# Designed miniproteins, single chains: the designs that were tried, part 5

Each design is a single chain, and the fold is of that chain. pLDDT is the mean over its residues in the fold that is shown.

## One batch from the design tools (miniprotein)

Design m150
Fold by ESMFold2-Fast:
Structure m150 (fold): chain A 88 residues (1-88)
Amino acid sequence: SRTEEVRLLAIEALEAIKEGDLEKAKEYIKKLEEIIAEDPENGVAWLYLGAVYAELGELEKAKEYYEKAAEVGTEGVQMAAKELLEEL
């Protein structure tokens, strides 16, 4: 599913960041950004991309993406986004 694709891309991006492979991380981030460009109402993609930017220390971008997830996501995604915004 698209939700599973988004989750797997985010996991791969986070693993690449932890390994210090920023080039590989950027490849997965680009794929997530392409999903958002194709489907801007995909709250799950905004949520996971926010988490990836938070891991990179890009806290202002993480906040922007979490706010988008809270705006367009389902109830569960909105709750998760609000919780993650409190952790920034």
Scores: mean pLDDT 85

Design m151
Fold by ESMFold2-Fast:
Structure m151 (fold): chain A 83 residues (1-83)
Amino acid sequence: ADELVEEAVRALGRGDYDKAIELFEKAIKEDPNNARAYLTLAHAYLLKGDFEKAIEYAKKALQVDPNNEEAKKLLEFAESRLK
């Protein structure tokens, strides 16, 4: 699933957020324990301004990898935007 995550990251870099989301969703379907896919999906939603979805996927990344500092920071940032 790493190839799908890398392709999705490239789509994000091009501003193609919808394609990036689709590719990350495929990556987590193939490997539900892929913390990187959840984290990058959270970033994709954050870039779209969907802070609620960004929070959802950052929490999922932390369920897979509880010590992921990037996911913790993203969660704090996204939650601060809703308040």
Scores: mean pLDDT 81

Design m152
Fold by ESMFold2-Fast:
Structure m152 (fold): chain A 91 residues (1-91)
Amino acid sequence: MERVKREIVEALREAAERVREVSEDPEFAEESVRVLLKAAEAVENEEDLGLAVATAELALASVATAARNRGDEKTAEVAREAIRRIREIYE
């Protein structure tokens, strides 16, 4: 289970880095990065794997929705890709 949590944290951190690279809205990118890094910290401290996965997916879904509402399709795609990666990690 330690490996699964580590890989989820890595996926969230990688998504945060990619958001910074692809987003054309620096303010929104900073907000999205904060959401994803806060989720990564929560996952590291979560003892229940199901709750850790739910926390990560919720954070990414929130970023994807906010990006879509702003027309930031590249950021929305990064978040959706990270959700798919997380599903592959624990399934």
Scores: mean pLDDT 85

Design m153
Fold by ESMFold2-Fast:
Structure m153 (fold): chain A 61 residues (1-61)
Amino acid sequence: MPSLEQQIAALEALRELGYDPHTVDADKLSTEELREIAERLGVSQSTARKIIRAARDLLNG
């Protein structure tokens, strides 16, 4: 499971890129957008997708 710190960092990265973290679909992000988020978090693109999904669930749960 992603850490709370990783989830918060993903939410901040999404906001900086102009996304609404409450409605973003990690599977709809472009390869370039996902790569930038993954680089900011220091993880793989597949891990970044998992962190984004977990962060969105945290906001909406």
Scores: mean pLDDT 77

Design m154
Fold by ESMFold2-Fast:
Structure m154 (fold): chain A 65 residues (1-65)
Amino acid sequence: SMSRRAQEKAVEFLEEALEKAEAGQISDETLDRLIRTAEQLVKGSTDPEIQERARELLERLRELK
């Protein structure tokens, strides 16, 4: 299980990755991996704030497909 600090760092990572994805700087394969990471974070998150942020990131990443 991830600590809350690890979950927060995962959200920060996904936010940075989303900016690069929106700029067209990542491959479709990498985008698929980011989507899977966001899905796992939504499912595994114990904090409602982190879970909501992860859901928003997941939605935006999926829009890029």
Scores: mean pLDDT 85

Design m155
Fold by ESMFold2-Fast:
Structure m155 (fold): chain A 92 residues (1-92)
Amino acid sequence: SEEEEKALDELIDRLKAIFTRLKQRAVEQGLEKAVEEINQDLAELDKAKTMSLEERRRVLKRILEKYGLVPEDATLEQLRAAVDRLEASLAA
């Protein structure tokens, strides 16, 4: 749906902003391996925005699963909740 497409695009953009902040912290701490990993995740998120709705959902799920933030069969609501929690933790 148009609502789902908008929600996924907003979640991808929010996750990219979160990862950009995490990358800055990792650079400041000299965590070279973490910086490389975050750069790869950011590139994958950028690529996902050029793909189909199903591919965007799949990429978002995979990245969040990699960080242990969502279960394997995560719903859109669970993806949104995970991004909300991650964003809140970085704001504190």
Scores: mean pLDDT 81

Design m156
Fold by ESMFold2-Fast:
Structure m156 (fold): chain A 74 residues (1-74)
Amino acid sequence: MEKFFEEEAEQAREAALENIEKAREAAAAGDVSSAAAYLSAARILASIVDLGGDKEAAKELLERADEVEAEMAA
């Protein structure tokens, strides 16, 4: 059971990082709608990382997503 969640968490972590980078790129291009969609996906993926037991990585992913959202709001 733990090993299954660990594999899902690793894949979710990679996908979350990709979505955060794409959100940052979209925000830099002024595409707020795409940036918001990528951030939403990253937050969902961070929840999967948390469920997989890597709470520190999930927290870091959520903090990075919050930073991009704050940059868009400024």
Scores: mean pLDDT 80

Design m158
Fold by ESMFold2-Fast:
Structure m158 (fold): chain A 71 residues (1-71)
Amino acid sequence: MSGEELRKELLELAEEARREAERLRREGGSEEAVDKLLEGARLLLEALENPSAELALKGLELVEEGKRIAE
């Protein structure tokens, strides 16, 4: 249960982060925010292939930071 829930959450967050990065790029937004969102998504996807709480947390932190910068 927990592992399946985590996998679903990581995938959804990674896809949302990539969509936000694409939106920001189209709007001429912060390149720093785009980079952090894309790197965060990459780490979340990596955590899906090699389950790691550390990678998942780092990915989440980068996505959150990217969103904060984009505000």
Scores: mean pLDDT 79

Design m159
Fold by ESMFold2-Fast:
Structure m159 (fold): chain A 61 residues (1-61)
Amino acid sequence: LSAEQAAALLVANTGLSREQAEEVVRLALDGRDEEAARLLVEKGGLSPEQARSAVAFLRGL
């Protein structure tokens, strides 16, 4: 998966805007896993567990 596809997947499956999803992908790829997870919880509506799983998925790109 490309970073663009990952951002699109986040938009489709969460409450994030495209810009917020792109920021989450960027933070995860930059190793800022905690900040990426925080955005997913606060803006995306994910649980902390779901956010950690999503960040782990993005780190596997």
Scores: mean pLDDT 81

Design m160
Fold by ESMFold2-Fast:
Structure m160 (fold): chain A 117 residues (1-117)
Amino acid sequence: MEEERRRLLKEIEELLREAEELLKDPNAPLSEVLELARRLLDIGEEALRRGLYGVALAAIQAAIDILEKISQRPSLPPELQKQLQGYIDKARKALVEGDLEAAIEAVREGIKLLESL
């Protein structure tokens, strides 16, 4: 169990680092970054289902960090940036309130918004 938690936390860290590296290029397609965010969300959902709350929290926070970095891209339309920030704020509020399921839903909506580009 402890080794499984460490493995998942390392995977979360690696996915976040990959996303951050891709986001250094302002012209890079978002598709790969959004795939990494979805993988983090999948890890968070599975961890929550298994009662691994610390892992779920880490995965959700990493996905929120990716969405926040995307929201800072100069090429993102202002209206889309406002909508994305709304989902980020909703996810962060849910985490503060301990509602991990609501945080996952907010992150999922943010990803869907960006996939509609």
Scores: mean pLDDT 86

Design m161
Fold by ESMFold2-Fast:
Structure m161 (fold): chain A 69 residues (1-69)
Amino acid sequence: SEIEKAEKELKENPDNVEAYVRLAQAYLKNGDYDKAIEAAEKALEIDPNNVEARRLLSEAYRQKLKKEE
């Protein structure tokens, strides 16, 4: 799975921003919004200017609010 691939990459390179972005995307697709937020935040911790991570974070928050009701 995409999640397993990204986790494997992070075991080898914990600073791999692209792997965190892929994790956030995969969690978002699965409806795991809290995990998507966590992964996107990790990407932004490494690269604060990562546009894709910022967009995924915003989308995960929007979806989480929608899931509330």
Scores: mean pLDDT 83

Design m162
Fold by ESMFold2-Fast:
Parts: C-alpha cells; structure tokens; sequence
Structure m162 (fold): chain A 89 residues (1-89)
C-alpha cells in the first residue's frame, strides 16, 4: 500500500539522517584528537546506513539517491575508522 511504502521510505530517511549525524560527530571527534570516540561514532553511522539500505531494498521502487547516500556514508565512515585506528598506533 502507499501508506506502508511511505512509512518504510520515512523510516529509511530517518536512518540516513541518523547515519549522517553520527558521521558528522565522528569527524568532529577526529578533529579534536578523540580517535576512540570518532571510531564509535563512525561505527554507529555505518550501522544506521546499513539499516537504511536494508529498508530501501524492500521497497518496490528503491530510491536510488537515498541508496547512494547510504553507500557514501558507509564508505567514508569505513575510511575514517581506518585513519583513526592508524592514529591510535
């Protein structure tokens, strides 16, 4: 139904917003030298972005722009976790 598809789209969008927020918090922590906190925030960003992708793939017509945003958040967060881990060595 349109109501169910709209609900799923809104849920996925909410997870992408959460993912983007945690990515931003991770970047701010990294800039302050708080590398362990940065890793925690980036791991949360990845988790929420993956939840968004799972929901979007269940839609009859997945939103390609939201899928791309989720993938970009995952990729950037994984790269930044690697950089933060290098700083802790």
Amino acid sequence: SMTEEFRLLMEAASYILAAATYKSLGKKAFEKGEYELAIEHYELAIRYAKKAKEILRKLKEPDENLLKQAEEIIKESEENIKKAKEKLK
Scores: mean pLDDT 90

Design m163
Fold by ESMFold2-Fast:
Structure m163 (fold): chain A 108 residues (1-108)
Amino acid sequence: MEELEEKSKSEDPEEAAKALLELGREYIQLKKYEKAIEYYEKAIELAPDSKVALEALLERGVAYIKLKKYEKAIEDFKKAAELAKKLNDEEALAAAEELIKEAEEKKK
């Protein structure tokens, strides 16, 4: 965790965003979903059109599901689907579409 915090201060936005994504994942393992969401948000802001942002959007959406914030989860998965189309990532697009469906079922 401490090494990831140092990497999150990197002058390379891609390296810093990857470190923030990994910090978010560490907090997910601790079931500290709100803290994880904060780190995913920083990763998305730092590298918004990247593969890292795509992964952070999907993982932040899953964290919102854990907090029963289904509408916010659906918005993140929709943003992930649009970014996946832009990046020509068919696997991530399919994952985002399935996660939207699952979140909408949980919302009812």
Scores: mean pLDDT 87

Design m164
Fold by ESMFold2-Fast:
Structure m164 (fold): chain A 56 residues (1-56)
Amino acid sequence: MEEKLREAEERLEEALREAKEVVKKLDEMEPTVGAGEALRAVGRAIDAELERRRLE
């Protein structure tokens, strides 16, 4: 196992969690329909990837 790969995966997971919080805040602040739909799609993709990574 390469420690650099593990570190990169851990950093990506943290970045995904941060992105999820940012998307949530942006969706709350930006009421435009088009932007909201795009942000929700991104949020769902982030959530799905995080859930996939939780499976061991």
Scores: mean pLDDT 69

Design m165
Fold by ESMFold2-Fast:
Structure m165 (fold): chain A 102 residues (1-102)
Amino acid sequence: SHMEKVREELDKLIDELAEAYKKGDYRTAAENLVRIFDLLEDASLSPEETEEVFRRIAEKLGIPVEFVKELYDLYLKYRFLGVPREEIIDAIAEKLKEIKEK
């Protein structure tokens, strides 16, 4: 089903995000996180399903779920303002570095 494919892709992206983040590769981590956020928007997930994805990301990165929600809000704001994808990735990479190194 379409939802099974979405779940499989999310699982892969979350694992790739976690590996990059653990290594301090914040740009690759941000690229994977933006791809996850794109997939959440495109898949029209319920609020409950979206919350579950945020919790899974938080667990894998070892950060509070509130930080994942803040990154998603930043992503949505920048998309609304028409910010280029590469600049969104750069902004999220900077925030991920700040979260890990503080």
Scores: mean pLDDT 86

Design m166
Fold by ESMFold2-Fast:
Structure m166 (fold): chain A 92 residues (1-92)
Amino acid sequence: MDLEVYRIEGEVNGVPVRGTIVKLDDGKAIVSVVAPTQEALDAVRARLEAAGGKLLSTFTEAGKYVATFEFDSLEKAIEAARAAGLRVEKPG
């Protein structure tokens, strides 16, 4: 199973945000984002949901705020992340 993974990096309201996009076998994509504050996560969440992201989970881990979203396709996930002000990179 060849797992296609992209990295997300950027800033939302001056706060650094990181994450990943993972392409699933059925063509859907999972976007996970991590922010150091709840406010930054809420801002990213609102942008990704507005772009068609379905919220799967939110949690707090070691002072970080995490949200995971499902998108109908990898293309839609990449477009949503970019629309949210984030850079999408394919790891070498």
Scores: mean pLDDT 82

Design m167
Fold by ESMFold2-Fast:
Structure m167 (fold): chain A 73 residues (1-73)
Amino acid sequence: SRAERMRQNELAGEVGKEAYEAALAAGLSKEQAKKVAIEAANTAWDALDAGKSEEEARKIALEKAKKAIEALK
């Protein structure tokens, strides 16, 4: 269970970092990018808790991040 939670936390961190970099590349402020990153990380975490695969969790979280970035532009 601890190993599963560690992998879950690692994926959430990776997704959050990717969302942060994407937000900055789109011209958002660091403050906005941080909020997008946190939302993406939380979304990935929730998707894994709901029984989604790592691939599905990443996809769902990054799609949400993309929509958030678009709304803030």
Scores: mean pLDDT 85

Design m168
Fold by ESMFold2-Fast:
Structure m168 (fold): chain A 62 residues (1-62)
Amino acid sequence: MAAQPTPEFLALLATATGVEKRILAYLQAHADESPSQQEIAEALGVSVGTVSRAIRRIQERL
């Protein structure tokens, strides 16, 4: 077990919906730019698959 006991990091790992919030914040900051899923993944330190799935979930809510 190699969990880093940082409250913010643990909260992000415990709640998948936290990733959606991070992606939304990134997209809002770059609203005049259409960043690729790869760019978002690199900026947030997640996989492209994670970004793709999260964006789909976000779009379903809009």
Scores: mean pLDDT 65

Design m169
Fold by ESMFold2-Fast:
Structure m169 (fold): chain A 60 residues (1-60)
Amino acid sequence: SEQKEKVEKANKELDRVSERVQQLAEQGRPEEARRLHAEKVREIAEKYGLKVESLPPPPP
């Protein structure tokens, strides 16, 4: 369905963001990395018309 496709695309974008966030954290910028993730989650949710709650949380 259309909604499922949007959720999958949003999750894929967030997976890539999560990988980058982890790398940034390993470079000594964990706070900035998690802030970036949170901001991207919000943007992606709005972009696809999804609830932030339906997207995964930032990596630990």
Scores: mean pLDDT 76

Design m170
Fold by ESMFold2-Fast:
Structure m170 (fold): chain A 70 residues (1-70)
Amino acid sequence: SPEEELKELIDSTLLEVQEALEKKDYEKAIEILKQAITELKELGKKYPELKEVTDQAIESFEKLIEEIEK
């Protein structure tokens, strides 16, 4: 289902970001988040009913990028 795709995308992204941060690979963590933001934008466009949740996830990932870049 679209909801399961969204959950899997968010969960897998957070796991990969955590692994990159544990290795202090900040560039990799940012790349993972940017790719996920692109995929979330596409998912929200394809499934408008998920747009509120995808927009929230995008905002959260953008804030994570900002924190990593500090």
Scores: mean pLDDT 87

Design m171
Fold by ESMFold2-Fast:
Structure m171 (fold): chain A 109 residues (1-109)
Amino acid sequence: ATGVGLVRGEGAEVVTEDGVVLTATLEGEGVARPDGHATGRGRAELADGRRGEAVLERRDGEVSLTEERADSPAAGDLARRAAELALNAALRALDGGPGRLETRFERRE
């Protein structure tokens, strides 16, 4: 069996290095295997179009950041958080827990 985690959110508030408060969207996907190997991928987009992406990998009980691309520190931090949430959701799903962390968010046009 494989555990799968899914994270979605919008309306997150972040403070950039310039002191600007921006709203952000985030999404994450995680996969966990019976041997305890797990991965989580997170993506974030700030209201001004800056983006972040991060990949976390769990091996032998240790979590490491294997990939990171970010237009700003705030976007990178949010992408890492999304990746961590997705990885943890996948591990919980593998153990028979809830397979999805879907945060209901209000989509504003």
Scores: mean pLDDT 77

Design m172
Fold by ESMFold2-Fast:
Structure m172 (fold): chain A 70 residues (1-70)
Amino acid sequence: MDELEKLKEQITKEAIERIKKHPERYASIAVAAVLRLVGEGLELGFSPEDIQKAAREVLKKIDEAEKKLK
């Protein structure tokens, strides 16, 4: 299994749960999620290109979750 996909899913799930509890913290949660993905992705040896794509996908899912909490 792709370790980057697993990391992306874990970070996205955790971020969405935090946004559900604290919608006012959306921006801070989104930034923390991206920083964690970049740090752990680089540690796992993934390319900046793959990490950028994964970060974009995480942000999109976080944005969709925030929109549903309006």
Scores: mean pLDDT 80

Design m173
Fold by ESMFold2-Fast:
Structure m173 (fold): chain A 81 residues (1-81)
Amino acid sequence: SKEEAEKLREEGEELFKQGKYEESARLYDEALKLDPNYAEAWRNLGEALEKQGDFLRAAKYYARAHYLENGQPIPDFLLEI
């Protein structure tokens, strides 16, 4: 549910604040499986991946968050084509 996705994102944010980036990314991914339109969770997942050195996936997920929040198209160069 949306409420369950929100709780998972909040738990992930707490782990992120503790520097537990791999664990926080897992919780954000779980939140997105429940609510794939959860823009904040896409941004949080991007931040956790960036902290782990995965800049390409981070950029892609930041773009998805931006699209969802603003209704704008995701730039083609950030898509897996």
Scores: mean pLDDT 83

Design m174
Fold by ESMFold2-Fast:
Structure m174 (fold): chain A 119 residues (1-119)
Amino acid sequence: MKAAELGREGAKIGAEAAAEAGGEIAKKAAERAAEAAARAAEAGARRGAAGAAAAGVGGIGAAAEAEIGGKKGAGEEGKKGSAIAGAGAGTAAAMAAIGGEEGGERGLKKAKELAEKAK
């Protein structure tokens, strides 16, 4: 329960940072990517993937989606910031999904760190 709340907070921070870098399109891309990252991490864990590897896949995918959204919203300048923010959103969601409360805490910290770097 707390892990899901931490994952949502981290995804929200990443999505808001993506919005600042690439506008509404980047925010929506980061939100969708974070949800997909959580589902992919859970699926990977069920198939025996190591927790860190499953969370990493989610972060990479979220960065890519947010990068595309950021470029559409704010061109080349929005691309870099949105990718960094999206990575934070996806990593937080994935870590919370498979790492419990401890994973959620680490993911939230990473999302906050990447949101600052996206500025």
Scores: mean pLDDT 72

Design m175
Fold by ESMFold2-Fast:
Formats: C-alpha cells, structure tokens, sequence
Structure m175 (fold): chain A 84 residues (1-84)
C-alpha cells in the first residue's frame, strides 16, 4: 500500500492527476479499512479542487476513525470552502 501512496504522491507532484487518482483508488482497494488512505485521497482531492468528492472521502475516513478530531476539522474546512 505504501508503494501505491508514494507513487500517487509523486504523480501529483508531476501534475499527472488522473494517474495519481488511479493509484489512490488501488490503495483503497488493497486496504479499504485503512482510514489514512481515505484521508490522503481526500487531501489530494482538496489540492485539485474536487471539494465535494474530498468531503465524501473524509467522511469515509471519519466512519473508520470516528474519534479522530483532525479528520473532523479537515471535513469542516472542506465544507466551508464549498460555501464559497
């Protein structure tokens, strides 16, 4: 999973957003219960301005880790951006 996440992050830095997204999706398929993958994909979606999708992925991460206050704050930040 770490290899897919590293590949996705490298592709994002190269501005190959569609390829980066493919690797985040592969990481989720491999470890769907790993909240950190959902969080990182959400963060990626924020960076490419797909805020509605980012909110959905943060919500999934929160479902897996409901007491994680950092995830809740990230979701609130995204929801505020959506009202602009």
Amino acid sequence: VEEYLKKAEKLFLEKKYEEAEEYYKKAIELEPDNYEIWRKYGEFLVKIKKLEEAAEYYEKAIELEPDNEALKKELESVKKELNL
Scores: mean pLDDT 81

Design m176
Fold by ESMFold2-Fast:
Order: sequence, then C-alpha cells, then structure tokens
Structure m176 (fold): chain A 89 residues (1-89)
Amino acid sequence: DGLEKAIKELEKRIKENPNDADAYARLAGIYVLLEKYEEAIKYAEKALELDPNNAEAYKALALAYSLMGDDKKAEEYKEKAEKLEKEKE
C-alpha cells in the first residue's frame, strides 16, 4: 500500500522531470524492499547516469548486491556511498 503510493509519486516526478536522479534512486530503494533486485539495480544505474555522486543510489546498489550474495560489490558501493555522505556534511 504505502510502497505503491511512493512508486506512483516517484513515477510522476520522473514524468515531470526525467533528470530527477533522486527519484530514480528512491525507486531503486523501494525495489530492493520488494526483493526485485534487477529492477533496483537498473533504477540505481539510471540515477548514477544523471548524478554520479548520488549517495542514495550507491546505498541501493550496496543493499541489492548484499542481498543477492555479491559481498564484494556490496562493500564497494557501500564505501562509495559513505564517502559521498561525508563530503556533503
């Protein structure tokens, strides 16, 4: 229910602004919660195409790869997210 509403709002944001990297990163996070890891990775990659410094997209990738059992990729993306968040203050 709440996830469906969030997806609809994020899809609306993307329709109104196709360069909304944060909307793609948030969709990636929601798809991780839905256990749709391939879709999560696709949306996170789109967020990073628009904003290579999007920490939320790296967090979604880290969590997706961790839950898929790819611990090496999960750690690499986690480190990128943590570095970017330290730089934002």
Scores: mean pLDDT 85

Design m177
Fold by ESMFold2-Fast:
Structure m177 (fold): chain A 120 residues (1-120)
Amino acid sequence: ADPAVLEALAAAIREAARRLRDSGDIEAADAEALAERLARLLEQAAREAAAARGIRAEVQAAPGRVVVEGDRVTVEILLLVRSEAAEPASAAARVRVTAERVGPGVWRVVSAEITELWTA
């Protein structure tokens, strides 16, 4: 794959994690609903970040392990980004997102960290 495209996909993933942290208040009935909503928000942010870099990308995010500690929820999300090109480049990341309950059914992201990042 083109090293410039690989770096652009990695940069898009880093930008998506930053945007998720700044997403404001998120409505979700429970931790599982929150995990799914966080995955969808991360997909949208990654797609937009790739597009801003001139890359049309297929993006998929899957929530994995969810840990609940009182009003704090930590979700691991697997993010996959693939360029729509004749020679597609791919990037994958594990993103650890921590959110805190700020009201009934309302959550705020307090951290979003890329724990692993792969390019091919």
Scores: mean pLDDT 89

Design m178
Fold by ESMFold2-Fast:
Order: structure tokens, then C-alpha cells, then sequence
Structure m178 (fold): chain A 98 residues (1-98)
């Protein structure tokens, strides 16, 4: 299973991490400004490199819907590309921290 964690600081800067619970691999994506609004917000990232332990390259897209800000929760869909592909899509819950 692929888990996506999205952390939003009080300044609206977002960081994201993707964790594959099947392989135990974790990839962190750098800080990106996130528009904090009730409108859908999409965060897109790619893994920094191919994961040396798994040989996988990750591209992720997490779309948040709902109230933005401290204590807000949303649903994100994460997509994972493997080499050789197929593309895998999983849905995860995202919680925004204060």
C-alpha cells in the first residue's frame, strides 16, 4: 500500500512524503507553496531519484478537497510509477497540521 503524508505549515508551505508499506520505502518531496483554500488543491511531485532499495521511480499527485488550515482533512490519490511500469493508483487520507 502507498501512503501519502502531506504536512502544511502555518505559512502555507507544504511538504509531502510517500511511504510504500509493502516495501518499507519512503520518498520525501521538497517544500512547495500550497494554496490554502476550500477549493480543490493539487500537489504534484516526483521522487528525487530512483529508490536504490526498490529500483522504483515515484511520481505522485495528491489532490486535497475540503477546508484548508489547521485540523483540516482531505482525500488524496497517489499514483506510483514503477520501472518497468505499470502505474499504480491508491487513495489515502491527508491531514493538515497547524
Amino acid sequence: MTEVTLAVGPDGDASAAVHDTTTGSSLAFGNAPLALSSAPTTVVGTGPDRDAATGRAYAFSATFTGLAGPGATGTAAATRSESPSPLSTVTVTVTFAA
Scores: mean pLDDT 46

Design m179
Fold by ESMFold2-Fast:
Structure m179 (fold): chain A 90 residues (1-90)
Amino acid sequence: MLSEAELEARRAEAEAALAAAKAAGDKLAEADALAALAEVYFEQGKLEEAIALYEEAVALLKEVLGATDPRILELEIELGVRLLREVVLK
C-alpha cells in the first residue's frame, strides 16, 4: 500500500521520535514512538521485530500508567488486528 520509500521515511521519523522521547525522558512519547515503529515493521512484513516493539510499548505504558489504562488496550487491540490480518492473509 505505501511505497518502500514512504515506509523508510516513516521508519526514520519513528526512530527520530523515539530518540527524542528518550532524550526528553518522556516515557509516553517513547511508547507512542515504539508503537509507530512497530506499525512500519508490520507493513514491511518484519513480524518478529514489530511484535517486540509493541511488547516494549505495552510494557512501558503499564510501568507509567498502570495496567488498566485504555491506551494499553488500544495497543493490544492494534497488535491483535495486525496479527490476525497477517495470519488470515497468508
Scores: mean pLDDT 76

Design m180
Fold by ESMFold2-Fast:
Structure m180 (fold): chain A 66 residues (1-66)
Amino acid sequence: MKEAQELIREARRLAEKARELGRDELADKAMRLVRQSEEYLKKGNVKEAVELAQQAIAIAEYGLSQ
């Protein structure tokens, strides 16, 4: 299984790429989920952190596919 930290890093990278393509709203939504995921991970809530990071990845990927 990928570590939550790796998923957060990939979500952040994809959000940055979406922003480069002018998908600012989707990039902002993905980054909010990244920040929430980081907060849950700091609290030891690994499962919730993973779920939020995966949601951020999905939103960023949607932005890249438009």
Scores: mean pLDDT 83

Design m181
Fold by ESMFold2-Fast:
Formats: structure tokens, sequence, C-alpha cells
Structure m181 (fold): chain A 78 residues (1-78)
């Protein structure tokens, strides 16, 4: 499931909308099946951290900083 969240973040950063939508649908289905709020929060934090790393690599420093802050807040909520 964590790898699925990372793949979705990579697809978003690459601009692959179709792949991103498909991966988010799969992730949403697995999160519903799990019924686990802690797992959902952990996966959100992971996806945001990966997105921040990819945005930083693209030179999108302000967006990367915002995503990193959101990831840190999600982890703090655990």
Amino acid sequence: MEELAREAARAAAAGDVARHDALLAELGERLRAAGDRELATRLLALALAELARLLEARGEHELAAAAREQAERARAAL
C-alpha cells in the first residue's frame, strides 16, 4: 500500500493524470477495506513526503516545502 501511494505521487509529479487517477482509486479502495485511520494518515504522510521530494527535484521549492510541512503535520497526528 505504501508503494502504491509513492507511485501515485510520482505519477502526479510527472503529469500522468490517467495513471495518477487509477492509482488513487486503488489506494482509496484499499483504505476503505482496511478501515484503519492510522494507516490512512501514515500513507498520506508518505505520499506527501514523496511528492515534496519530487517537487524539490523539479525546482518547485515552495510547493515542496508546503508538501513537506503537510507530511510533518500528518505524522504528528499519529
Scores: mean pLDDT 72

Design m182
Fold by ESMFold2-Fast:
Structure m182 (fold): chain A 76 residues (1-76)
Amino acid sequence: SRIQQIQQQIRDRLRQRGLPIPPDSDMQTISQRILYGSTVYNIPISTLIDSVVTSLETMGIDSAVASINSMMYMAS
């Protein structure tokens, strides 16, 4: 599944940085939003994952979702 591939890429990057992995429910929400931004707004998945990982490192889960929404708004 594309969603599972996105989730795995996020988990791998968080592990590389020594960061905690969000709960499955938050991972599901984040990965669905990344897929939406990629498919509808043609934003590269890697760019969305980079933004999410940075937001999780500095601000937390709500900020990760907000960063995706901001990129979609700028791409529209």
Scores: mean pLDDT 81

Design m183
Fold by ESMFold2-Fast:
Parts: structure tokens; C-alpha cells; sequence
Structure m183 (fold): chain A 71 residues (1-71)
């Protein structure tokens, strides 16, 4: 499931699952928003570095886009 894959991303990147879910939600609400813009919001909310937040957003976007394309 998408949730299990998002959980795997959280474990791999060493971030809270809530950060990955939040990033996925922002991508779903505005797919046209740049990764850097979403990453800034994730970083602020969860106290992550810009680099870590950007990795979270990129992974979440890829999984969300793959899930929607397959559904």
C-alpha cells in the first residue's frame, strides 16, 4: 500500500512518519508546487534540515505520482 511505502521512506530517511505524510498531503493538494517550496514547509513544521526535508518531499512525490498513475 502507499502508506506502507511512505512508512518505509520515513524509516530509511530517519524522519517521523508524520513528516512524510504531511509532504504527501501537500503534493496531493498542489501537485504543481515546487519540491523546494514544500520542503521549506516540512522543514519548518518538523525541525528538519532543508536537505532532509527535500529528500522527504522527493520520495513522497514519486510514490504519490506512481500510486495515482497506477490507480
Amino acid sequence: SLLERLRAVAEELGVPLEAVLYAAGLVLNDPEAPDEEIAEEVAKRFGLSREKALAVVRAARALVEEHLAAS
Scores: mean pLDDT 86

Design m184
Fold by ESMFold2-Fast:
Structure m184 (fold): chain A 80 residues (1-80)
Amino acid sequence: MELYEKGLKAIEEGDYEAAREYAKKLEELGDKAFKEGRYEEALDYYGKAGEIYEKLGDWDKAFESYAKVIEAAVRIVFPE
């Protein structure tokens, strides 16, 4: 949660490079959670990274993050 809030604050302050680094760290946390089977945590991290990229106008990165949200959601909805 703290990384997401720092990312949003960086955007408000015009520090777009810091915001991108926070989004990248959120994606890395999502990737770790996904590999460990913690799909609900992965979904939350990927969603937050996607929101930061979206606010930065980095649509390609936002799309990648949201695609990972969908993959995590599929694992939650179809746990069999």
Scores: mean pLDDT 85

